# Ledger of designs, part 64: designed miniproteins, single chains, continued (5)

Each design is a single chain, and the fold is of that chain. pLDDT is the mean over its residues in the fold that is shown.

## One batch from the design tools (miniprotein)

Design m18211
Fold by ESMFold2-Fast:
Structure m18211 (fold): chain A 85 residues (1-85)
Amino acid sequence: GLEEKLELADEIINLLEKLKSLLEQGDIDKALELLQNLLDLLKDKGLITDEEISEFMEQVKSLLEKGNINEALDMLKDFLTSVLS
């Protein structure tokens, strides 16, 4: 229901804040682990597939390897907005 989407949105916002903090500290490995946990949560809710997780993780890892942290965060926000719509 709508309440479930709102609770999930709050969890996502909190996870995005933690991800941003970890990336700003240079803890890329911890950030990727937290991102995987977030995507697994979305899959458990039936909102995304294993294929979507795999594709998204590949794109985010590519951006982070290039040092494009802000672009990776923007891509994540856009993806999550699409999933919650």
Scores: mean pLDDT 78

Design m18212
Fold by ESMFold2-Fast:
Structure m18212 (fold): chain A 96 residues (1-96)
Amino acid sequence: SELERLREEFRRAVAEGDEARLEEVVARLRELLARDPDNLEARALLIAALERLGRPDEALPLQIDLGVRQLEAAVRKDEATLAEIEAAEALARSLL
């Protein structure tokens, strides 16, 4: 896939200290995310590339968005469990 090729190119650029190649990876990842904004793996790779380039101002909003999306996914997985616990606690209180 395009993402797998970009990840390999990123690894080579990091190993060689090739900032120009890292900039090309960033540009291609931004194009990929414009087409597929929900691609968390592409977003994580873009964050890593920007961090290696020393561009934290550009990485930070992507890190926040990724963190929010990961948290939302985790909360949804545990939503039923939390509701069941709250219901059980309410029942226990009513029986006291």
Scores: mean pLDDT 77

Design m18213
Fold by ESMFold2-Fast:
Structure m18213 (fold): chain A 70 residues (1-70)
Amino acid sequence: MAAEEAARRAREEEVARLLAELRRLGDQHSKTGPAALPAAAEAGRRATELDPAAGGEVQRIINEALERAA
């Protein structure tokens, strides 16, 4: 149980890091144009692979970044 808790925590931390990176790249996209989009897409894919439940949050962040850039 302790090992499973540690593994879950490590995944949560990595997903949080990827979501923070995705938000940063989305902000960069709104300011400097589409050069950040490939890196943002990769961060979103990695977060969803680690936690499929994070897919909705990933999509929301991407949609908000694109709306701000429009």
Scores: mean pLDDT 74

Design m18214
Fold by ESMFold2-Fast:
Structure m18214 (fold): chain A 74 residues (1-74)
Amino acid sequence: HMQELTEEQRRKITVAWARALGLDEIAEKAKKRPLTLEELYEAVQKRYDETGDPRFKAAAEELKRILEAEKKVK
């Protein structure tokens, strides 16, 4: 019952999203160090631009919601 996203949870979410989207490079970097959600969001948006797949658009919107939550904590 976590009120805020912990560093570990943010890392797990980032890695899971990147893996699900086939962004192995981003997932591997996220495992070694916490990447900014902006970096992941940019990668997902770029993949959407390349493929036009609505799933990537939905993932980008979800990442944006997480970014908004992080900005509020900051």
Scores: mean pLDDT 69

Design m18215
Fold by ESMFold2-Fast:
Structure m18215 (fold): chain A 87 residues (1-87)
Amino acid sequence: VSEEVEKKLEELEEAIRNKDFEKADELLLELSNEYASALDEKQYERFLELAREFFRKAGKEVNAPEDDIERAFEGFEKHLEALKAQG
């Protein structure tokens, strides 16, 4: 359901903006595991943008090296591509 996906993406954006990383992580897992195959092209692009921002902000909070943050995001992107292809 497209409207439910849009609401989840908005909730994820708000959680990331508010640095509520626990909630953002839960929403990121829910969107990737339950909705990846239901994402249209624009929703998929938005979700990847939000995921990148999440990894950047969360990584900065724990003083992770930039290379580790990029590697973590790349792993997530490849996993999400695989999930979308399977659905």
Scores: mean pLDDT 81

Design m18216
Fold by ESMFold2-Fast:
Structure m18216 (fold): chain A 57 residues (1-57)
Amino acid sequence: SGRDVLIRVAQHDAGLSPAEVEALARSDDPALVERLARRHGISPESLRSLAAALREE
C-alpha cells in the first residue's frame, strides 16, 4: 500500500511528528484525534480520514 506516502502527507501537510503519526495509525480513539486536530489546527474529520487510510495498510 501507499503507507509511506500517507506518513509523508501526515508529517508534511498536517504537521504531525513521527510519534503522533504512529499513535494515529495505532488508535481509533476519538479523544486522541480531537487532541491532535486542535494541536495542529486541522479539522477532526480530515484527521479521522487520514487515520483510517493509515490503518488500511
Scores: mean pLDDT 74

Design m18217
Fold by ESMFold2-Fast:
Structure m18217 (fold): chain A 97 residues (1-97)
Amino acid sequence: MLDPDQYVRPNEALRALLRQAGVTSPISTVRDVAYALGELALLQGLGDLGENAGVVDVTGTPLGELLGAPSFDSRDPSPLWEMIRRHATPVPASAAL
């Protein structure tokens, strides 16, 4: 199980998405990566504002390809954390300082 406070080094595909979200650091926490990807999805207009508020449709996007799913609930970060675990290497906190 991936700790949200675990520092990770994203792979090239995940780094490309993080750069679009304004994240230039080569190392970030899982929580910070998930937050940046959620903000990027909202900026791209992928969020539902109706009765499915918080559901993000990522169909046909690079985020959807990495996630392996057509949508996720922004209130449940578990699918994002599993994707980050698949696309990032855990590093010790000392590597981020």
Scores: mean pLDDT 71

Design m18218
Fold by ESMFold2-Fast:
Structure m18218 (fold): chain A 75 residues (1-75)
Amino acid sequence: MVSKEEGEELVRKFKETVERDAAVLIAQKDASLLPAFREGLERAKALVIKYAPEYAEEVEAFAAAVLARLEAALA
């Protein structure tokens, strides 16, 4: 188990990485990368929740919001 401070840092880095990767997909308008992005997002989400389970709801809500935004942008 990680400390509260380590959990906050893990969630912050997760959000920054996901937003960066999502921005690249939107900028390139390449829907073919969406399945790989979903798989990577699910693995990263599971890792964050494993080490910082108190942030599970926040991480899940963030991931869902990013996926919805990507699906709308790449439609």
Scores: mean pLDDT 82

Design m18219
Fold by ESMFold2-Fast:
Structure m18219 (fold): chain A 68 residues (1-68)
Amino acid sequence: MTREELLAELERRRAELRALLAERSEEELRELLRRASAEEQAWFGAVAAELGRDDLVELAARLILEKL
């Protein structure tokens, strides 16, 4: 994977997560986070922070800590 391809893939995934966080219900987002890996939960938390969704940031952090 080239650097350009990697950057495009990361931006695409971030855009998908931003759309998901904006469009899905809180219950659906919590269910998705609960089933996600620690890495996916960290990524969700980062995108949620960009959107000012402190509730989801706290949830992601709690779920990650529960797996440690």
Scores: mean pLDDT 75

Design m18220
Fold by ESMFold2-Fast:
Structure m18220 (fold): chain A 84 residues (1-84)
Amino acid sequence: MLSLEELRQLYEQAIAEGLEAWPAPTAEALAEMLRILGFEELAEELERNPDDEEIVERAIEKISEWTGQDAEKMRAAREKALAE
């Protein structure tokens, strides 16, 4: 299991490399992060319902809480990605 400090270091590296949010604001990337954090049930639910905004919001809240990333910035990055 990755420690919280290792996750934070990966977040800092990803932002330095130009990501607007970490993980990338796709349902697949959010689900993978939830599995790493130990939220396997939520990850499976998100993988089954990748376009469900309620489940996505739950994923963002959990990742924000554990990584220290701003949830509003994660939401903004997701909206920008979906507008493509």
Scores: mean pLDDT 70

Design m18221
Fold by ESMFold2-Fast:
Structure m18221 (fold): chain A 76 residues (1-76)
Amino acid sequence: VKQYTEEEKAELKAQADELNKRGNEAFDAGDYDGARDLYQQAYDIRAEVFGPLSNESVDSSVNLGVLDIKEAVDKF
């Protein structure tokens, strides 16, 4: 388990927030593959820094789940 300073957490949170925003933009553009990659990167950072069950990590996990539903609906 790696320990982070408050400054390091703020920087990593900003990076994850930017990746999540880019993921939302890709999703809105219909680029579901790009959105998945971006959301996965945001989740990986948040899960490492805040834990996989943190509010931050759960938000990214929900976005990945929404992509799975959207892809399934679009196949049928």
Scores: mean pLDDT 78

Design m18222
Fold by ESMFold2-Fast:
Structure m18222 (fold): chain A 116 residues (1-116)
Amino acid sequence: LEAELRAEVERLAALLTRMGRPEEAAAVLQLAELLLAAPPERFKELARTFLEAVTGALLALPELSEEDKARIQALADEALAKLDEAKTVEEVLEVLIEFLRGANAILEASLARREA
């Protein structure tokens, strides 16, 4: 799960870099490393902070359509609700991986439309 989270974070950073957002890419990578270094008792709190920070950064991107932003917000709302119910570090990681996979798919589709 930790390796899967790292893979999805690296994928997000690569997509942000392709969008001309290298500072946001670097910030996401740094936030992920801080999260993964967190003690178990703080992991859920920092995971929530990570999810909110990533969502805010994506919603601020002028390159994304209002439809894509609404889809990202819906994914974030679902992930935050699941995170509130998560009881283990493993469950928290699964919520974040699912959120990032969804967000990355939206960004990839957005980039494909712009590059075509």
Scores: mean pLDDT 85

Design m18223
Fold by ESMFold2-Fast:
Structure m18223 (fold): chain A 70 residues (1-70)
Amino acid sequence: GSRASASASADPSPLAGFRATGEAGREGGPGAMLELTKKAQEIVDAGGVPVAAHVVGDGDKALEVEVTGS
């Protein structure tokens, strides 16, 4: 695609902001952050941007994360 948000004159990568959004990660604990980071990394690696993440599942380490990317 020729149209992309790569023209933004800003500081750190979206990954830095993703951590700040990690308020939800605090509910799941350190393990949840690891899973979120992996999913976010895949989105970024595919050329997308993780805009939101949600952790659900206290038992069985079941994490549900929703991120947007392409």
Scores: mean pLDDT 54

Design m18224
Fold by ESMFold2-Fast:
Structure m18224 (fold): chain A 77 residues (1-77)
Amino acid sequence: MTAEQQRRKAELAKMDLDELIEEIKKKYGLDSVDVDTLRKIAMEKTGLSEEELRRLAEALGLDINDPKELAYFILNY
């Protein structure tokens, strides 16, 4: 794990999932957000396919199946 991946994990540990989800709802004008919706937003934001997004997330030390880590990615990338 790189120093940047460690720093990102430390930031994530301080964040509340509910607060991250509320920020995404406000930013994208959504009434509800599930992990599938978060993946679609991340794909649209990056222009990547699901496979490419998974590879990028792995390189960053993030899991695209974890809603908190995916929400963090969307808000900070």
Scores: mean pLDDT 78

Design m18225
Fold by ESMFold2-Fast:
Structure m18225 (fold): chain A 99 residues (1-99)
Amino acid sequence: MFPVAPQEALDRVRDLIERAAKELGIEAKIEVLPDSVVVSTNNIYDADRLLNLLQERDPNVGAIRNPFNSRIRFTGSWFVTMPDGTVVEVGLLFTVDKL
């Protein structure tokens, strides 16, 4: 059974992604799951730009590009440092859709 991420870590990751998307002018839909955050962009270029900015800002953002023709662009993890110094893993899933 996979561990769930603390809600505070999930909320922080969501807020950081929303902020980055807004700064880039990218339309992104963000869904929070118990252990991960799902980011949906209109196209692969928006997904690539958003992930690149997140990785530039935080070296603890890791992701692998999906090589197959799929709506899933990237899968990965964000290792978030909590206020108490605890490091928590939040799953990342980047998808593309026509929203």
Scores: mean pLDDT 80

Design m18226
Fold by ESMFold2-Fast:
Structure m18226 (fold): chain A 95 residues (1-95)
Amino acid sequence: MLKELSEKLREKLKKSHEALKKKDYESASKYFEEATRLFGELMRLKGYDPRLVEEVLRAGREASEKLRKGDLEGMRRAVSRMVAASLRGIGEQLD
């Protein structure tokens, strides 16, 4: 189950990146939103704090919205917040 979700996540991220390379921001945003949902599900299955999962999902949704608008800098800032929240969750699980 975890492996299947990880594989689907990687596939969605790859499709998002390929769409972004073509400047198809709508498709890139759609695939990134799907990737964000899969990532949230992986975090839940790994027993991450639900509040942290919601923070990651919120940042991912913001990144998708910025990407759809072609705001690549806004997308990068939202992704950075998503990564920072994910790293905090890993640290909390290791304690």
Scores: mean pLDDT 82

Design m18227
Fold by ESMFold2-Fast:
Structure m18227 (fold): chain A 66 residues (1-66)
Amino acid sequence: VEERLFKLADSNGDGKISESELNALLRYLNESTSPDLAEVKAYADRDGDGKISEEEKEELRKRFLP
């Protein structure tokens, strides 16, 4: 599931995630209703409210950017 998040965020395929790409991913997850993204969104949505919050965004930053 983290690999799928990485794949979606890495829009240019260079094998690394920038903060801009992470922000684009989170916007895409919040706006998309794709079945393929439901699992990825659930992984990011730690409190189960169906939305990616600022706290969850920081959690993803810790996984990809630190």
Scores: mean pLDDT 66

Design m18228
Fold by ESMFold2-Fast:
Structure m18228 (fold): chain A 87 residues (1-87)
Amino acid sequence: MSVEEALEAFLETVKRLLPERVAKSIILGFNLIKVSGDFGLYLFLNTLLQHREEAMEYILKDVPEEKRPEIRAAIDDLLQAYQDSLA
């Protein structure tokens, strides 16, 4: 899976599982990172990878507990796609 495909899958999972207000905030955040270009996106993903626990807590703080495993899995898939892009 490409980084672009994994990011799209993550954003669709966020839209499907989370309340509209929470989903909109997360999507806006990622779109702001994307407008910095591929280097900005990859720098962000590398930072997420290095600080996975802290980043995961930050993203999941507003996510209902019942939905956290699915959102966490989508983030892990995105980070895996990023790692695979570096190989």
Scores: mean pLDDT 76

Design m18229
Fold by ESMFold2-Fast:
Order: C-alpha cells, then structure tokens, then sequence
Structure m18229 (fold): chain A 66 residues (1-66)
C-alpha cells in the first residue's frame, strides 16, 4: 500500500540522517530541519531537542516506533 511504502521511505531516511549525524556530516540544526521536513511539521517542534534526543527519535523511527 502507499502507506507502507511511505513508512519504509521514512525509515530509510531516518537511518540516513542518524548515520550522518553520528558521522558529523549533519549538524544538530540541519538534522532538526531534515526531520521536520520528513515528518511534515515545523522545525520549532524540535527546538528543545539536543543531539541525544534527535538520535533516540531517529532510532525510534527506523524501528517503526513513535
């Protein structure tokens, strides 16, 4: 289904962002923007997220968790 394809694409992008954040290829601010665009929410939703909170969020998304 289209929903299943969308979920898989989101999970793949979340893994990509996690790897880039851990490798220093993406900053915390770039990662906030990327996740906001991926999920279709304003970046301000993540204003209080630090690096560790972003990593935990990305791991949860890659596992199909909220």
Amino acid sequence: SAARERELQIQKKALEYLEKLENGEMSVEETKKAIAELLGVPEEVFAKYDRNALKELLRAITLGLE
Scores: mean pLDDT 83

Design m18230
Fold by ESMFold2-Fast:
Structure m18230 (fold): chain A 86 residues (1-86)
Amino acid sequence: SKTVSEKAFEADVLLALGEIYYAIGKLDYEKGNYDSAIESFKKALELYEQALKLFEEAGDSRGVELARQNIEEVKKFIEELEKKKK
């Protein structure tokens, strides 16, 4: 029984945590550590998808759009990195 404001705040926290994992993934990518980069990007994706659900439940259209953009970006990175593995 969370309020709309509490759900939006929780979504913001999850989005921020996802951005931290995304940054870790990018650092691993730059170092050529593709396995670790994929793991971090997948964790960012999970957090962004959780944030998206909470923004949708809160009726936060701005949060929904931001979460969708971050999901699209991280999915593209995962796909490109997985193509480099046999």
Scores: mean pLDDT 87

Design m18231
Fold by ESMFold2-Fast:
Formats: structure tokens, C-alpha cells, sequence
Structure m18231 (fold): chain A 88 residues (1-88)
């Protein structure tokens, strides 16, 4: 696969990761009850699992490098940790 095509896949998935973090942050800010928080955590877990599976599939197809997958995973972890700290 051409490096340019791989870079486009990486940029698309990175943008989707950013959108997932923004959605999670908005859902946490909108949550007012324990039930709302539990629902938000469940939705985040399901969305995260789906996204992780997609990263693995693109890696298996050679559309992403291991380095690119690691960078996206580290980005998600760093941004999630920040959102969780701000929600305290």
C-alpha cells in the first residue's frame, strides 16, 4: 500500500478518535444522575471496543502501521484521562 493512502486512513481514524472524546465529554457534562453516568460509561465502553476492533482490522489489512495504531491508542488514553480528571 502507498504511504499516502496509509496516512489518509491514519488521519481519518485520528479524527474519529477526537470525535469520540468530544462526544464522551459532552455526555459526561450532560449527565445529572447516577443512571446517566452509568449509561455514559457503558456507551463509551461499547464505542471504544468497536473503535479498537476497527484499529486491529486496519492493522491486519496493512492500512495502518503498529506505530500509527499505538499513537492513536496513546492519544485516546491521554485525552480520556484528562476528561476524567476534569470531571472530578
Amino acid sequence: MKQEEREKVFEKLRKEAEELIEKFKAMLEAAKTKEDFDKTRKEWTEAGDKFEKRLDEELKKGKLSEEQVREIREYLKEKLDKVMEEAK
Scores: mean pLDDT 79

Design m18232
Fold by ESMFold2-Fast:
Structure m18232 (fold): chain A 75 residues (1-75)
Amino acid sequence: SLLEKLEEYKKKLEEIEREKERLLEIVDKDYEKMLEELDETPNLTEEMVEEITESFYAMVESIEKLERERLEKEL
């Protein structure tokens, strides 16, 4: 029935959301580590700041891509 499919869909969405939350926690920890490295660096260059910023955005983009791929494969 259509109701059973909706319940399965909801469970899959909850699983995807939970894993996304876990991945975001990893990114947050990596970001904190990057901030610690920045604080310990006496001569910060523009290149270093740009590289760190790019790494952060790349991680977020990877998480969003993984979420999209899971939704496509499971639905």
Scores: mean pLDDT 72

Design m18233
Fold by ESMFold2-Fast:
Structure m18233 (fold): chain A 65 residues (1-65)
Amino acid sequence: GRRLASRILEAAGARRLTLDEAARALSEVTGMSLGTARRVAELGDVDGSGVVDEEELARGLDALG
């Protein structure tokens, strides 16, 4: 999860992403559907802040399996 999360944030040019930004970056980098990417971002956003950093995005990716 963490290596992929790092690549996604690097591709987006940011240290934190909104859920919409994270979903788009995930879809672009991995080729997954936007719906699946949005679910990953939501799983990482445990506190409901509407933004995810590298650790939170990695958590969402790991939770997906």
Scores: mean pLDDT 80

Design m18234
Fold by ESMFold2-Fast:
Structure m18234 (fold): chain A 84 residues (1-84)
Amino acid sequence: SLSEKLRQLVFELQRAILAGDDETAIQKAEEIKELLNNNDLKSISPGVLEELRQMARFSRGVASPEVYAKLEEILKILEEEFGR
């Protein structure tokens, strides 16, 4: 399912951020952006979208500037859909 794919990408992105693997983190963030842009967000579990939002917000203090820029793009997509 789309929710399962997104959850896997969120897990992989978080792991890459915690490992300081910016290359992998950027790749996973781009895959998440592609998934969000190419699908109806209403077809994804609200719990998985909230998990993504929280992970991105909490990573602001840990992620490099390049990774953080990609996380901000993800948050903007979510804010546009949910008004948050």
Scores: mean pLDDT 84

Design m18235
Fold by ESMFold2-Fast:
Structure m18235 (fold): chain A 69 residues (1-69)
Amino acid sequence: GDQVKQQAVDALKDALKESGKLSDELIDAVGERVGGLPVGTNQNLLDAYKDSKKALTQAGLALGESIKR
């Protein structure tokens, strides 16, 4: 439920923060966008993060750029 959603959002935000390529406000905006998705999507994101932190970081960066524009 909400705990899985929070874990997925936190993992994505941590990966984006480690990249150093997005501002804190833009990272928060990405987290809000992802947090608005269905729980199943967030669970899939958490599972993908375990398999490929780099791929998840790249997807998050692309989403951040899309939100900026």
Scores: mean pLDDT 67

Design m18236
Fold by ESMFold2-Fast:
Structure m18236 (fold): chain A 72 residues (1-72)
Amino acid sequence: MTPRELAEELLEEGERELEEAERKYEELKREGEKKTKREGVLLEAVGGAKLLGGAATAVSNRREAERLLREA
């Protein structure tokens, strides 16, 4: 596998993880609206944590991809 191919895989993986996290955040937010205010706040916090995790993966994969592309 070339550095360019690896960089493309990392970018695709990061984008997929972010999309998945955004979808889960929206789902948990909708579920929170059906629950008590206390449970809703907890579900939003869990959703936010998942979204941050997806964003962190996307940023990390982007940085590694940029490194690989510079070496190519």
Scores: mean pLDDT 75

Design m18237
Fold by ESMFold2-Fast:
Structure m18237 (fold): chain A 74 residues (1-74)
Amino acid sequence: SMEELEEMEKRIRELVRQMLEAVRARDWDAMVAYIQEIVRLVEEMARRFGISLEEAARRMSEIHDEVVAEIEAA
């Protein structure tokens, strides 16, 4: 469903934010753990919703850019 897709994208957005905060804190172990979870969710999103890996990667890139812009504006 669209609601399930939106919740997965929201979770990916939260993980991207946490990953960027880990980078700022120089917590490389946490950064790697968040990257691994992001990749897993992106692959799951692609499989579950019939999205190509290319489209899933594009959505991930858009989410990343949005989160970076939000952090820079704060």
Scores: mean pLDDT 84

Design m18238
Fold by ESMFold2-Fast:
Structure m18238 (fold): chain A 69 residues (1-69)
Amino acid sequence: MKQITKEDIINFLKTLDPNKVYTAEEIAEMIGKEFNLDEVTTKVIEKELRELVGEEATPQEIIDKLESL
């Protein structure tokens, strides 16, 4: 993701409730809105999130996985 960094996504996720379960689609849509991404880029993020944490995750689980990369 050259338009947004991993750190930008982590910082956004830190503003959410760390223990609230979201779907990969919901998180990807929130990231897409925050960073003004197109639908294609948002769908790529959704797929990457599903591969990283599965269909549902907390923001903290996503942060932990991203920091491990």
Scores: mean pLDDT 79

Design m18239
Fold by ESMFold2-Fast:
Structure m18239 (fold): chain A 72 residues (1-72)
Amino acid sequence: MPVTVLGTAPVSLYEKVKAAAEEALNTVPGVTSASVAKVGDDTVSVVVAENREAAEKAAKILEEAGAETRFL
């Protein structure tokens, strides 16, 4: 089942979280899309994975950049 990974971080980490989301898309098999936006004082990232294993790998990359992750 496809899994969406929601990552939230302070806006000061925007560039790091954006790079992490792009890394997840480029390096994790099964990650199909990645997007990052500034929302007020927060950075919000949305990474879509085709399965839970890919989602967990993407979440780890985002967490290493300083994001808190949630699976949807």
Scores: mean pLDDT 85

Design m18240
Fold by ESMFold2-Fast:
Structure m18240 (fold): chain A 78 residues (1-78)
Amino acid sequence: MAEAVVKSLKELLGLPEELQEKLLERLKSEEDIQTFTAALHNVAYEKGLNSEEITKELVEEVLNLSDEEIEKLANAVK
């Protein structure tokens, strides 16, 4: 499950292998995957980024946040 989401994010963002491994360690459940994806999209939207501008740096930024911070970002959208 987590591997499938990492593949989707890799295809969309061109993520390097190191970030893929970090995502697999972070995303252990479907709920965690959904929360992370929502947080990532919310951060990208806030920064006004195009899909091509969603880079390894943005993914790394979100991955460096605490679980609480990621949850807050995911829940910021109604």
Scores: mean pLDDT 66

Design m18241
Fold by ESMFold2-Fast:
Structure m18241 (fold): chain A 87 residues (1-87)
Amino acid sequence: KEVEQLQKKVEQKKEELEEAKKKADELFAQGKQLSQQASQSKDLQEMLRLIGQSIRKIGDGVEIYFKARKEYERAKREAEEAIEQLK
């Protein structure tokens, strides 16, 4: 009963992690595009602005992925602990 609820939570957090991966990949792609635009710019101020935006997009992607991964790891630990207590 309780183990089944924890296993469902692990499945839910796994789905959330897959969604977070997709969102992170989109942000990484946006960051790459901004970086490429910066390399094509002849204006130093515009180049620095685009680089700053690129770094921010990549950082957002890392944060989203890391948060979802930690939630998934936590759910797995709770399920493993419950199974060990039944043994």
Scores: mean pLDDT 84

Design m18242
Fold by ESMFold2-Fast:
Structure m18242 (fold): chain A 75 residues (1-75)
Amino acid sequence: DVVEELMGKKFSEEELTEFLRKKGLLGPDDNLGSVLTGLDLRALADGQPYRVEIDEKNKTYSVVEDPSRKGVENV
């Protein structure tokens, strides 16, 4: 589970790239930035309502649960 592994952790660009590659979500020639701009981690994580927090200054990535998007489950 990609989201479960990413929750509560901060990944460098290199660490996240390797992790996504192991999960089959990133190809060897893919650029992480390009992938993230086109991808929704919610779709990657089996449709779960999660949000990606990207710190470009520190080059770190985090995944957090978005309760506002979780509200769709009550609709």
Scores: mean pLDDT 59

Design m18243
Fold by ESMFold2-Fast:
Structure m18243 (fold): chain A 93 residues (1-93)
Amino acid sequence: SKLEELVEKAKKILKEIGKITGEELLVEDAINALELYYKEKNIEELISAIKTVIERMEIEKEKASPEDKEKLDKLIEELKKILKELEKLKEEE
């Protein structure tokens, strides 16, 4: 399903963020939240969880090296793309 594809993409992006930032526990908590909300088919909570991660990563980006900032910018943009797709999916239901 489209929802499953978007959740799996978000989880992969979160794992890459964890490798760059070292915030592996924060990322694990976010992944667990996505898995729970996906199981419940709760698109509103999936949207909220991804928005929270984006806000946190914008803050972490300010502390990063130039190389890591470039990588984080790309990952944040991919999360924003997933967010837009989830918002469209919610409107269609």
Scores: mean pLDDT 84

Design m18244
Fold by ESMFold2-Fast:
Structure m18244 (fold): chain A 60 residues (1-60)
Amino acid sequence: SKLFEELEKLKNEFEELLEEYNKKLEQNKDDPTKQKKIEEDFNKKIDEITKKAKELEEKI
């Protein structure tokens, strides 16, 4: 179904953000303050994606 395709696309975007997040943390492992900012930025983005995914699941 089209909803399944949209959910898969959202999942792929989530996975990409998670990979970028992990890469950024590794690059800034010697700067805890910068790591915290990276984490906060990531959490805001994943929260939006998670909410969209949940709304799609509710419509199934």
Scores: mean pLDDT 80

Design m18245
Fold by ESMFold2-Fast:
Structure m18245 (fold): chain A 102 residues (1-102)
Amino acid sequence: MLKEVQDLIRRAEEHLREAERYYRKGDIESAVRSILRAIDDLVRALNLLERMGADPFEIGVLAVALAVTRTVLRKKPESIEESLELLRKVIKKMKELVKKLE
């Protein structure tokens, strides 16, 4: 289970790198799709962390951050840079939760 969480976080990081490449090229639609894929991977990782006994408060905060980012990005594609920055912070926090479970 822990390895599955790590693999999902790694996939999310790959999707965010792809999103940054699309954004630099001016392909906003592809950048948004890649960020949404990263959010889906992070939601799955978060659900696994919850099942593994991660702190429910920390899980709740991260779940809200992911849901808000998804909603804002769908309404305001111009928020790509803010979404990328927020998701990097979410990934960092999830990696800290993974380390606590080892």
Scores: mean pLDDT 86

Design m18246
Fold by ESMFold2-Fast:
Structure m18246 (fold): chain A 68 residues (1-68)
Amino acid sequence: SSMEKEVRERIREAEERVRELEAAGAPRSQVLSLRAMVERARELLEQGDYEGAMNLIRMAFEEAERVR
């Protein structure tokens, strides 16, 4: 479905964003927290909860913007 493809692409973008933060020296605890959110979103996607997965990825991006 188009929704599944969209969610998979947003998960990929979130994984890339987490890698960028780690490479930029973000604190390990924050990187691990963001990775856990992305992994949970993937679990929701595999369960067919596209709305839940998308909402969690949105929250992960918001959390990533707060990393200093």
Scores: mean pLDDT 87

